# Ledger of designs, part 30: designed miniproteins, single chains, continued (5)

Each design is a single chain, and the fold is of that chain. pLDDT is the mean over its residues in the fold that is shown.

## One batch from the design tools (miniprotein)

Design m17081
Fold by ESMFold2-Fast:
Structure m17081 (fold): chain A 69 residues (1-69)
Amino acid sequence: SAEADRLVEQGLAAYRAGDYETAVRYFEKALELDPGNPRAWAGLSAAYRALGDTEKADEYEAKARQLMA
């Protein structure tokens, strides 16, 4: 969990820097460690939306919402 949280923070930092591909990689690594992490799914959704992949963004947003319900 702590390791997954660290990877989420690194993904968010990359996202804020405009490095969306790097953000995707960090969020994917966080999900490898903790597939139930809604922050990682939400981050992955935001990163794919910024990359123009709206279908993946919508899918991952739905996953994040499911885990937060």
Scores: mean pLDDT 88

Design m17082
Fold by ESMFold2-Fast:
Structure m17082 (fold): chain A 65 residues (1-65)
Amino acid sequence: SDAERLAAARARVAAAEAALRAGTAQPSHGDDLFEAGVLAAILGDDALVARATALSRELRRRGAL
């Protein structure tokens, strides 16, 4: 279901955020944030789009992409 797909995307975003806080972020977290952002945009979850975008910018700033 779309709800289950959004829940999985939110979990990936949360994992990427946790990795950024821990200093363990990997390029795979960038891929997860991109995929979560695309899914959120398709399903109209503007808050998740904004969250994934903000975390992706932070990941790029730290050079973990």
Scores: mean pLDDT 85

Design m17083
Fold by ESMFold2-Fast:
Structure m17083 (fold): chain A 73 residues (1-73)
Amino acid sequence: AEEAARNLVEHAKYLLDEGYSEEFVERAIETALLHHGLPREEARRYAKEVVDALKNGDYEKAVEILTEALRRA
C-alpha cells in the first residue's frame, strides 16, 4: 500500500511540476482511487487532501493520505 501510494504521489507531483492544473491532478488521483475500489465521494475527498498536501510541500502527508485510502479499498 505505501509503495503504491508513493508511486501515485510521485506521478501527481510530476503532473503539478509539468504545469497541469490542480483540478486535473485531483481528477487523476480520484480516477486511480476509483480503479482501486473506493467509492466516488471518498476518492474525491482523498484526492483533494493529497493535492492540498502537495501544494503545501507536505510530501509525506500526501503519502500517508493515499496509504490510508488504498488500505480501505
Scores: mean pLDDT 83

Design m17084
Fold by ESMFold2-Fast:
Structure m17084 (fold): chain A 57 residues (1-57)
Amino acid sequence: GPLAALGRRYGVHPEVLRAALDRLRAGDEEGALDLLVAAGLSREQAEALLAELRGLL
């Protein structure tokens, strides 16, 4: 599915992407960004992935 494809592209585990998506749905955009950065992404890559995740809402 889309989360698995994004996980492969960005090198992030699908469970981390699900947690980030849940934070976005709750309105916690900064918490979602922090989670993606903690997973090993740069701030710029985390913001790009966040925009992709927002497109799945």
Scores: mean pLDDT 85

Design m17085
Fold by ESMFold2-Fast:
Structure m17085 (fold): chain A 81 residues (1-81)
Amino acid sequence: GRLQELVARLIALKLRKIGLEIEIEMLEKKIEELKKQDPSNPEIQKEIEKLKKKIEELKEELKEIEEEIKRLEEEIKRLEE
């Protein structure tokens, strides 16, 4: 039924959200490690900037997933009647 399909989709999106949050945290930790090595190295600075761009892309995807989760939770609540 529709309720079961929405619940399954919600679970899938929540798992994707957790995966994105973990990836963002790992990339942020990698930036901290790179900064500790040699912050004046141009190649390290380029790598940090690439990682920052990837984090921003992942944060945008996370925001879209959070908005879809909210919409699905609202639809599920309406169907629980």
Scores: mean pLDDT 87

Design m17086
Fold by ESMFold2-Fast:
Structure m17086 (fold): chain A 55 residues (1-55)
Amino acid sequence: EKELILRLIESEGISKEEIEELKKMSEEEAIKYLTEKHGFSEKAARAIYKALKSH
């Protein structure tokens, strides 16, 4: 699961700066950002956020 999430991040071109901003956001803010800016589903956005929080 973690490997698949990392591939999703790479495929969408999420920058290191965006990753650091996402880590500072609440779960709700990060989900909204990922769904609105990158077109992820809410489920995918939540999985990405959890993966980023686990370092």
Scores: mean pLDDT 74

Design m17087
Fold by ESMFold2-Fast:
Structure m17087 (fold): chain A 71 residues (1-71)
Amino acid sequence: DEEERRGLERAGYIGSAAAPVAAKLARQKWEELGGDSSPEALTEISQAASGPAREAVLKAKADLRAEENAR
């Protein structure tokens, strides 16, 4: 997840206008799959939400898992 975060910064997505769009698309695809954290769900999201959305999805999923762990 740390490497993925660096990947987004390198691509300029975090500082780019594409960052919020990618995050929105990632959220939508993740919700469609029922919020699964399984590798199958992540693969589907990655393929369906290609481009910047893929990295945003992985980042959002990692943040959610961190919240569950903090519980």
Scores: mean pLDDT 55

Design m17088
Fold by ESMFold2-Fast:
Structure m17088 (fold): chain A 78 residues (1-78)
Amino acid sequence: LEELKKYYENLKKRYEKGQESLAIEQARFTEAAARADEDPVGLAREQRHLASSQGGVDYWKKRYEEAKKEYEKALEDA
């Protein structure tokens, strides 16, 4: 149980860091979108950064949710 809890907590921290990075990239994308007519290359760059950060969050979220389910099931079975 303790090992499953530590694994789950580690994945939660990675997911949380991913969400922080995503929030920063969302803010940058919003700024770039406001200046799209002046800097379309900058907008395209921030779109790619946002997509990459979203992919990272989705990846860690899935792993975190799976680890959480395993931990919760182990708690019920104990």
Scores: mean pLDDT 82

Design m17089
Fold by ESMFold2-Fast:
Structure m17089 (fold): chain A 57 residues (1-57)
Amino acid sequence: SKEYKELLVETLSKTFGISKETAQKIVDEAVEIARERGITDRSEISMIAQKLALEYK
């Protein structure tokens, strides 16, 4: 949902000290990766996004 993606963007931005613009790109990429893998679980999508955010360091 839109609300879930907005929450995840805010969480990543605060947790990793990245801009909301960068966090949005990471979340969009994580959602696409999850779709390709058939992942619908929100916690798994969040884990993908967190791994991508770590790689931005």
Scores: mean pLDDT 81

Design m17090
Fold by ESMFold2-Fast:
Structure m17090 (fold): chain A 82 residues (1-82)
Amino acid sequence: MEKEEELLRKIAEIQLEIEEYAKKNLDEEKIKELKELLAKLNEAIRNKDFDSAIEYAKKIAELTGELGEKLLKAVEELKKVS
């Protein structure tokens, strides 16, 4: 399903933007928290646990603002097409 592949690529691209944002704007403790949340998000997506993925994306949005909100929307769309 092409739409699922497009959303997975979009999610990966947003994660790279989030990592670059974190290097410039977050302290070491927040970067560690973000890395743990990103790992849990990716595990939840692999397991098709989209409810957990959405909750992790919400926590990422609290740390990263607009970039995390963009990630949250992409994960919510992924749930709808999966």
Scores: mean pLDDT 85

Design m17091
Fold by ESMFold2-Fast:
Parts: C-alpha cells; structure tokens; sequence
Structure m17091 (fold): chain A 62 residues (1-62)
C-alpha cells in the first residue's frame, strides 16, 4: 500500500478518493478489517458497510 499512497500523493487525490483506493486493495487481498476501516474513512456508516459486506458474501457464494 505504501507505493499506492505515493502515487495518490502525486495526483493530489482527496482523502476520500485515497480511502476508496485503499479499500479496493484491501478487498482484493481479502483483508476485511482494513476494508471496513477504509470504507469508514470514505464516509460510509456502519449499517451501509454491513449491507455492502452482506452483498459481497452473497456474490461470492454464487
């Protein structure tokens, strides 16, 4: 993630955009705790995150 943070600084992305990129990388790495943390940084509520995780689990099970 450090290399990604360096690239994000280069493009002067907002903190919200940076959090979304980190959340996406955490999802790819199956790091659920980091994924939830970064979604909260992006401004999602706990309820929205729970709904999103439930949908991901349903998609994964299919």
Amino acid sequence: MKEVEEQLEKYKLSEKARAIVKATLAAINDDREAFVKYLKEAGMTDEEIERYLARLEAARAA
Scores: mean pLDDT 69

Design m17092
Fold by ESMFold2-Fast:
Structure m17092 (fold): chain A 59 residues (1-59)
Amino acid sequence: MELYEAVEDFQALLPTDLTLKKGDIVELLKEVNENFWYGRSLKTGEEGYVPKSKVRKIE
């Protein structure tokens, strides 16, 4: 399971985007393109698109 941590808050701009707070953990479900991937929040269970620049891989 590929887990990432939000490095800053991200407010959804589209209904298909995932809203994140700094420190939220997101599971990578699919890579969509070089700037965005599709993930699921472990906090809320919601799924959506997230910018890759807003998350970092958990070691």
Scores: mean pLDDT 80

Design m17093
Fold by ESMFold2-Fast:
Structure m17093 (fold): chain A 76 residues (1-76)
Amino acid sequence: AEADRDRAAVLLEGALEAARKGDGEGAARLAELAARYSPSPKAAELAREAARAAREGDFEKAAELAERALEEVRRA
């Protein structure tokens, strides 16, 4: 649904900002939630990978994956 897509985009933007600020817990939580609302399997997969990277403390990778997930959500 359009509402789920918009929610996923907002959550991924939040995950990206959290990752850039070094908030791994916040980034992981927001990215994981975004995966639930993502309209495409690829967007959901990228969001889950972003959450994993954030939990591992790889904030650069988490930000990159969140940005790619956001692009997939906006394309859908």
Scores: mean pLDDT 84

Design m17094
Fold by ESMFold2-Fast:
Structure m17094 (fold): chain A 77 residues (1-77)
Amino acid sequence: KLIEIADEYVKLGDELLEKGYYEAAVNSYIRAGDLYYQAGDKEKAIEAYKKAIEAASKNESLAKRYIPVIEASIELL
């Protein structure tokens, strides 16, 4: 169900981050956050979005493109 699928996206993001695929990790964590939010788990949604910010912070170009959008998503929760 939604939470189980979101958990899989977090695991995928963690694996991609370890391998240095930072943009793919950001996108996986964002999808997890969106799914947790749809499931009504705001706390896990915020945690997943924060992981996306951490992954984006590994590259200056990614940080500039993704962090403002992710932070806006967290503020709307």
Scores: mean pLDDT 88

Design m17095
Fold by ESMFold2-Fast:
Structure m17095 (fold): chain A 59 residues (1-59)
Amino acid sequence: SLEELIEEVGKKLGIPPELLKLIIENAIKEGGEEALIKALVEKGVPEELARKVVEGLKK
């Protein structure tokens, strides 16, 4: 689930899940899903995991 993915990413980045959700939402508003994937990968998140986060955000 999206919640589980956010928790996993948060552990890798050292960011609380609630704060990470806000960061993700703001990134999507500014640059869309491609910008979010790139930002997460640059921070050391595997591309596959970043893509799953974006997919989970599609509501």
Scores: mean pLDDT 75

Design m17096
Fold by ESMFold2-Fast:
Order: C-alpha cells, then structure tokens, then sequence
Structure m17096 (fold): chain A 86 residues (1-86)
C-alpha cells in the first residue's frame, strides 16, 4: 500500500543522508507532505512534494546518486499510480 511504501522511502532517505541530517529531515518532510496531499486528493500538492523530494535527492553523495535517482523515480511512479487508483 502507499503508506507502507512511503514509510520505506522515508527510511531509505534517512540512510542516504545519514551524514546530512538537515537534508534527511527535508526529504522526510516532503514524503510526509506527499502522503498528506494524496490522502486529501490534492494531485497538484502531491506532485509538488514529489518534485521537491527529487530536488533534495539530487543532492545525495555521488556514490549514492544512482540509488537516489531510482528511489525518486519509484516514489513518483507510485504516487501517480495511487492518484489514478481513486
């Protein structure tokens, strides 16, 4: 389900930004904003929070850029799918 997938994403962004807690907190906040927007049926807010998350993920260390990019794409596709399920 979306909530469980987003909880998993939050754990992964905390690990990606383990040495950058401010970016980890911003990414988790964007994930929470995405969850709240989807629950409210606010597609524009959900997509804007996903955009913000992708921007934050682009700041990951170079050795983790591939993992960060894959995570961002997976979250974006999952959110779009959840918005279309309703």
Amino acid sequence: DLAADLDGAAAKVRELFKDQPELANEAVSAIQGTRDAVAAGDEDAALENVRKLIEILSKAPKEKQREATILGVAIALRVVGALWER
Scores: mean pLDDT 83

Design m17097
Fold by ESMFold2-Fast:
Structure m17097 (fold): chain A 94 residues (1-94)
Amino acid sequence: SEAERIREFFENLTPEQRAEIERDVEDYLKSLEKLKEDLPNYSKEELQKIKETAERLAEQYERMARELDLPLFRRLAEAYREVAKAAEEVLKKL
């Protein structure tokens, strides 16, 4: 399964590689926070696409978090849930 391949990937990482992935995830989470702040600058069509993509990715990461028991995937799922919610709130004001 995809989950088993991802688990094997993480199990075989060096400490240095794990630290790099943790940093990349933190930077990515910061980019999602910035996206939330910039949402009012997007068109209605773009906001709808952002909402739909964020909802899909949140579901995918939640599934991976359950299968792998990795906190980073739970954090990614939560971040995407917040992006989807923020996009919906901006859409309601348009």
Scores: mean pLDDT 83

Design m17098
Fold by ESMFold2-Fast:
Formats: C-alpha cells, structure tokens, sequence
Structure m17098 (fold): chain A 56 residues (1-56)
C-alpha cells in the first residue's frame, strides 16, 4: 500500500537518501504514466515528507 511505501521511504531516507530519491522519482513517473492524479498527489506528498526528513 502507499502507506507501507511511505514508511519504507521515510526509513530509507535515513539509511540511503540517494536510493530514496531514485525510488520516489520512479513512483512519480509511474503515477504520471498511469494517469492517476490521486496516486500522483499522494506520491508527491510522500516526496515532500522525505525531503523534510533529510533536511532535518
């Protein structure tokens, strides 16, 4: 689920920021290709949370 993906990505942000950015970029591209605006919005929100965690 996206919630499980969110938890995994937040943890990955602490362990390997480069890997988490790659994962987020891939998920954003997949959501855009699928034409799913709700999925795109959710992944974008997770990307923002990950960025805030890395900056803290």
Amino acid sequence: SLEEDREEMLKLAEEDPDAVFERITRKLQEAQAAGDPERLAEVSRIAREVGEKIDS
Scores: mean pLDDT 79

Design m17099
Fold by ESMFold2-Fast:
Structure m17099 (fold): chain A 68 residues (1-68)
Amino acid sequence: EDVEYARELGEKFAKEAEDLGLPETAKQVRELSDKAVEYAEQGKRSEAAAYTTAAALITVGDMIEKEL
């Protein structure tokens, strides 16, 4: 289910960001995941996937910057 997948993936990334002490990243990830869920509920799978990917990339990017 596209909606459930977007929610689960977004929450996982947001939790990882919070666990690393990146609350602003977690907020951005949740906002992007909310958009992904919104598009998934509309049946716009490509748009939903794009927002889910953006959430993942922001999480990874901010984690890399934190470690450097």
Scores: mean pLDDT 75

Design m17101
Fold by ESMFold2-Fast:
Structure m17101 (fold): chain A 60 residues (1-60)
Amino acid sequence: SNEQLAEDAVKAGDYYEKLGDYEKAATFYRTAASFYEQAGNTEKAELMRKKADEAEEKAK
């Protein structure tokens, strides 16, 4: 399902954030946001977009 794909992307994002790879973390959080949006879960999609923005800021 799109929610399962989103959850897998979140786990990948969290993994790369733990490694300090903020660019990859942001990419996976954006992917998760897209899948949550497709699943109709707007709240989690917005949360993932925020996490992606925060990871992008840390990548600078």
Scores: mean pLDDT 88

Design m17102
Fold by ESMFold2-Fast:
Structure m17102 (fold): chain A 55 residues (1-55)
Amino acid sequence: MELVEEVRRFARELPHLTPEEAYQRAIELAKRWAEANGLSEEERQRILDYLKERA
């Protein structure tokens, strides 16, 4: 499945997920999104840290 479609599916399912499930899926999608967009390791880690701070 294309990453963009996975992100859209996640957004649609987000209100129905538990906070733990939503957080874990968000982290995995953020990692894959960062890699697909050619983000550096530092930029990828920054996104992950942001998600952890918000959880």
Scores: mean pLDDT 67

Design m17103
Fold by ESMFold2-Fast:
Structure m17103 (fold): chain A 70 residues (1-70)
Amino acid sequence: SVDDLLAQIRAVEDEYRKKASEIEKKYNEMLKQGKDPEEVEKQRIEEFTKLSREYRAKLDELRAQLRAAS
């Protein structure tokens, strides 16, 4: 149903925000530990790029299903 798809979209968005927060905490902790800022930023960008690609694909699929159901 449309309501089930909307609930799935919200759940995916909530999961994205949680994982994004975990990445930020991880890389902030690396900086506090004296890791190389350039290497930390490179790894942070790579992880966020991968996360954004994955969740964009998931959300695009659910939104396409929602449009077809509407």
Scores: mean pLDDT 87

Design m17104
Fold by ESMFold2-Fast:
Structure m17104 (fold): chain A 61 residues (1-61)
Amino acid sequence: AMAAANAQAAGDRGTEYARLVKEHLEEAQKIYEEAKKAGLSDVEALTKYSEFLRKKIEEAR
C-alpha cells in the first residue's frame, strides 16, 4: 500500500513532466513547420524540433 502510494507520487511527477513537454511540444511543432516551409529536409526540421524540446525540458528544472 505505501509502496504503491510512493510509486503513484513518482507517476504524478512524470505526469507534470509530460504536461510541460506537451505545452512546449506545440511551440516545437511550429518550429518544425517553419523549418519545412523554409525548405529544410525532414532530418533538419526534426533536429530543430528535438533541440528545442530538449532545451525547454532542461530549462524547466
Scores: mean pLDDT 67

Design m17106
Fold by ESMFold2-Fast:
Structure m17106 (fold): chain A 76 residues (1-76)
Amino acid sequence: MQTVVLGVSGLRSMEDALYVEEVVSKVPGVHSVEVDFDKRTVTLVVDPDTDVQAIIDAINSITRGGVQLTATLLSV
């Protein structure tokens, strides 16, 4: 297992954070997702073979209330 931390911009509410958690949890190889709204971070536990770029792309595809979300890799 590998821990990945992403920064996410565009989060406006806890509902946005919960939606990110739902979208990311559906990516193959993701075991757990924790979204910290106050810090604007997403912490993931993933399989070593997980495509982290696919997770970033999934978040970057989200638009809520006219605001597009953007994910940036902070640590692995």
Scores: mean pLDDT 82

Design m17107
Fold by ESMFold2-Fast:
Structure m17107 (fold): chain A 96 residues (1-96)
Amino acid sequence: PPPVSEMSPLSAEQREALKRAVIRTVNAALDANPGAEVVRAAVAVVGDTMAVAIELRLPDGSRELIVEVHDLGPEPGSEEDRERARESALAALRAQ
């Protein structure tokens, strides 16, 4: 992955959009996997596209990876931006 040495400070609007997307992704993941716990999470932003990656620990001790892509602006992100955001979020999750 390209070296990202700094996390640029997000605007208040971007922080709120990120929080809502994380909450929605967590709720969807837990709804699909009742009794699971969130082990780790990572977020990546590419252009106006954001990916949220979540690792769950299921009640049986197995682990599940959930990745959801969200648009931050009124126009949907390109497929290239969506894939970059997804890969970056997974890379950040795995680096924890």
Scores: mean pLDDT 75

Design m17108
Fold by ESMFold2-Fast:
Parts: structure tokens; sequence; C-alpha cells
Structure m17108 (fold): chain A 64 residues (1-64)
């Protein structure tokens, strides 16, 4: 699969996570951010993956 396409899919999941967080769906937000991180790592975007992982961790702390 093209790395640019995989990175774009990661950005889409990051956006879904942001939307879920805004509507108070913390479980959905965590799942989407984790999926974004996996896709960014697959694309070789370590910085994007780390950003998405940190977003998931932030939501996990808020949910507790």
Amino acid sequence: MDRDVVAALGEIYLAIGNIDFEKGDYDGAIESYRKAAELFRQAGDTEGAEYAENKAKEVEEIKK
C-alpha cells in the first residue's frame, strides 16, 4: 500500500478521534487515536504516531 495513502488514513482516524472526544465518546476517541497511531507507524510517520498515542493517553486520564 502507498505510504501517503496509509498516512492519510491515519489523519482520518485522528480526525474521528477528535470528533468522538468533542461529543464525549471517550472510548471511541481512544480507539480511533490508537488506530491512527498504528497507521502512522505503518506509514513511517513516527511523529504522527507519537502524537496520536499521546492523545489516546490524555483521553484515558480524563475518562478515569
Scores: mean pLDDT 83

Design m17109
Fold by ESMFold2-Fast:
Parts: structure tokens; sequence; C-alpha cells
Structure m17109 (fold): chain A 58 residues (1-58)
């Protein structure tokens, strides 16, 4: 969906801006950014997927 695409794009850009972090840390930052955008857009499915990724990386 358009909401899912926007959340994914925000997460990708966050990862690029945090190149100084490890791959897992960048993935965690991207997931957190995607979660915030998904919640703002009301995309519950994308928000749940982002939460799953965050929990898996902790």
Amino acid sequence: SAKSEEASKVGSEAAKKNKHLSADERRLVAAKAALEMAEKLGDKETAEKAKYVIEALE
C-alpha cells in the first residue's frame, strides 16, 4: 500500500543517515523509524511487522 511504501522509505533513509552504526543497529533504527511513520499513517500491519523486527533484534 502507499502507507507501507512511505514507512519503508522513511526506514531506508534513516538507515542511510546512520552509516556509523553496525548493520544490526542500523536495521533497528530503520525499524523504529518505520514503526513511527506507520503509526502516524495508521498502517497497523506495517507497525506490527516493525515491532516484530525490533523485538527480534533485542
Scores: mean pLDDT 72

Design m17111
Fold by ESMFold2-Fast:
Structure m17111 (fold): chain A 65 residues (1-65)
Amino acid sequence: SMMEALYALSRLGAQVDELVAQLKAGKISREEAIARVRELVEALIARFPEWRAYYERLLEAFEKS
């Protein structure tokens, strides 16, 4: 459902914020942070394939920032 997909997206945002905090604290590398975000996004694409294009663009934006 759309609400379930939006809730999952909100949870992804919280997980990305935690990874960014760890990166800024020097606890993980940029490459490790990108790999973890990629895994989270790929899991969401598997659950909500109708939102694939959206999640792929979101991952690309994160990798370029």
Scores: mean pLDDT 80

Design m17112
Fold by ESMFold2-Fast:
Order: C-alpha cells, then structure tokens, then sequence
Structure m17112 (fold): chain A 91 residues (1-91)
C-alpha cells in the first residue's frame, strides 16, 4: 500500500510554507501496513504539520492522521528523522 502526505511548515513569524512530500510505501504486510518515507522540498525552521491519509485495504475508508510539532523544528535532509520525532498525533 501507499500513503499520501501533505506537509506544511509554519515559521516562527506565522508564515506558512508548503512543502510537498512524496511518501513512498513499501509492500504492505498481511495486516495492510506499509512503511514509507517523506522528503520535504524546503529546509525551514518552525512548526511542522503533516497530514497523512492511509488506506489499509480497498474495503476500508481512508483514515486521516494529523501530526504537529509541539516545538519549533528544523527540517533538513540529514535531520529528517529528528524533525519527525517531534511530531504529536492529534485527535
């Protein structure tokens, strides 16, 4: 399976920059889970927000997961994992 992700960063001055993220899914396991990665187009500092839509199988409706950094984050290619570690799943 594959997931779709849209990424937005809100900078400390309130400016919003859109970073398109391509989420590549690995082959789904028997439970319909997959692994993916994202690559932001721009480096920045600010609040990172990610919205991910996932569909585990064709009979299930897509689920939306929203993630936001609770602290300012620096998104760099080499620090991509560190930026993601700061994200909190929102209800």
Amino acid sequence: MKAKASVAMTLEDGTVIGAEADVEGAEADATGRGEGKYTPLEDGKGKLSVTVQVQYDAAAPPRTIRLESVQPAIVKEERRGEALAGLTVLP
Scores: mean pLDDT 47

Design m17113
Fold by ESMFold2-Fast:
Structure m17113 (fold): chain A 90 residues (1-90)
Amino acid sequence: MEKEKLIEELEKEIREKRNSISSEELDIFLIDFAYEKFKLISEEERKELIEAIKSGKLTKEQLEKLYEIRKLVLGEEAVKDLLERLETME
């Protein structure tokens, strides 16, 4: 399967889900996708990030990793809301 096609399909799916799921659920979906489809993170890192998101105690470091993952997977336009979140957390 073509990586570029997978990225396009994922971005479209995420845009559709943005209106129906929470930002936390979207973040978990992205972490899961980065691990399963792109192998961008380790299995242990995936578990740690998902637990942090679920607990609501996401560190700045973990939020930065999520931003980086979304930027790498979906491109710069798809990370604007995460960037704003990082700036307010700052």
Scores: mean pLDDT 68

Design m17114
Fold by ESMFold2-Fast:
Structure m17114 (fold): chain A 63 residues (1-63)
Amino acid sequence: DAEKARKIMEKIAEELEKLPLSAEEKKEISDRLVQLISDGDWEGLRKLLEEVFGKEETEKILE
C-alpha cells in the first residue's frame, strides 16, 4: 500500500528530526530506512526502528 508507506515515511521523518543526533547521523538513518522500504524489507525496517526509537514508538509509527 503506497499510501500507507508514504504516511509511515512522513512519521519517521518527523520523529527522526526530534532525536538528539547530528544532521549526518539522521541522514544515514533516513537513507537506510528509505532503502529498506524500497526493498520491501519490512522486518529490517521494524528492527531498525526499534533500535533507533524503541519498541513502543516503532509500533506507533508502523500503525
Scores: mean pLDDT 78

Design m17115
Fold by ESMFold2-Fast:
Structure m17115 (fold): chain A 66 residues (1-66)
Amino acid sequence: MSAERRARIEAFNKFVEEAEKLIQQKKNESDETILREISKKAAQILSPRDVPGATLLGESLLKLKK
C-alpha cells in the first residue's frame, strides 16, 4: 500500500547495496573515511528523515563486512 512507502523501501535497499559496494572497494581505508562516504550516500539516496537510521545501519554493516 502506497507508492511512497514502496519508493522509500527501494531507496533504502539501494542505499544498502551502495554501502556494501563502498565497504568492499575501500577495505584498506580507515573506518572514519568509509563511514563518511556511507553518510554521503545516505544523504544522496534517502530522504532526510531516514538518514540518521541509515548512518547507524552503515556502522553495523562496516563492522560486519570489515
Scores: mean pLDDT 78

Design m17116
Fold by ESMFold2-Fast:
Structure m17116 (fold): chain A 71 residues (1-71)
Amino acid sequence: LFEKYDKDGDGVLSAEELKELIKDEYGVDLSDKQVGELIEKYDRDGDGVLDREEFEEFMKDAEKDVKELVE
């Protein structure tokens, strides 16, 4: 799944790539602010992107976190 949305192959997911993933997989179009809040929650090094390990942690609770942002 990570590799499908890592379009530039740099080993991290940008806010834009994560937004596309959430739209495709969960049917939710998050605002830039909402996707930024999601990244901030899992972004351990504060660089504004998710590496593979941070993404795997996000995926454990992704549906719940996405639903909380839109409800």
Scores: mean pLDDT 73

Design m17117
Fold by ESMFold2-Fast:
Structure m17117 (fold): chain A 59 residues (1-59)
Amino acid sequence: MTPEEILEAAQKIAEETGLSPKDILERVKKRLEELMKQHPDNEILRKNLEAVEEALKQL
C-alpha cells in the first residue's frame, strides 16, 4: 500500500468517524508498532509502518 493510498483511506475513515486523518494514522502507527514488538523480523509490518509514517509526514 502506498502512502497516498493510506492518506486516502485515512481521509475516508475520518469522514465516517469525525476524527482527523492524523489521529487515525497515529492510531494505526501505534497498532503497527505493537505488532512489530511481537514480530520484529516481519518485513511486511515494517514496510506498512514506514508507509504510515510517510503518510503522516504529508499531513
Scores: mean pLDDT 80

Design m17118
Fold by ESMFold2-Fast:
Structure m17118 (fold): chain A 64 residues (1-64)
Amino acid sequence: SAEAQRQAKARRGLLLRTEIERVNELLQRGIISEQVAKDKIAELEAAMTPEQRQALDERLAAEG
């Protein structure tokens, strides 16, 4: 719905930051492999709107 879309967009930045940070923390601790980290990020991408995907792409570009 339009309401759900508006709410999702409003929270996208915080959610994406939190999830990416969590994945990176697991990778840094050696709990997950680089491949598992990439798979988790791909799952997030598949669930995201175009605007959320663009925000993620900008974050990944900044981190290499």
Scores: mean pLDDT 69

Design m17119
Fold by ESMFold2-Fast:
Formats: sequence, structure tokens, C-alpha cells
Structure m17119 (fold): chain A 56 residues (1-56)
Amino acid sequence: MEEITTGSEEAREMLERLMKEYGLSLEEAEQLAKRLVALTGRKPSLEELEEAARAH
């Protein structure tokens, strides 16, 4: 995909993976993603979300 707005879809997939792999609730996964965005100033990668989930 070149420039299609799929950021929300990617974020959704990452949140679902965090919920399944780390036992997070949807709210907890969203809060982790939000914190990473605040810290990095960009959309977090799946690896960054997983690292944050491990530390949570």
C-alpha cells in the first residue's frame, strides 16, 4: 500500500495481538499505544508495542 490511510487498521491489529499474547484488555492495549505515540511522536511499531506490553 502506497499512501492509503491504513494506520488505524495497523494499530487495531497490533492492539489485538497485544490482547491475545500479553493478556491485556482493549483499554490497556490502547493506553500502551497512546503512551508510545506520546513518547516517540509517531505511530508505534508492533515490536515497540510488544516491548511496552512486556514492561507493563
Scores: mean pLDDT 68

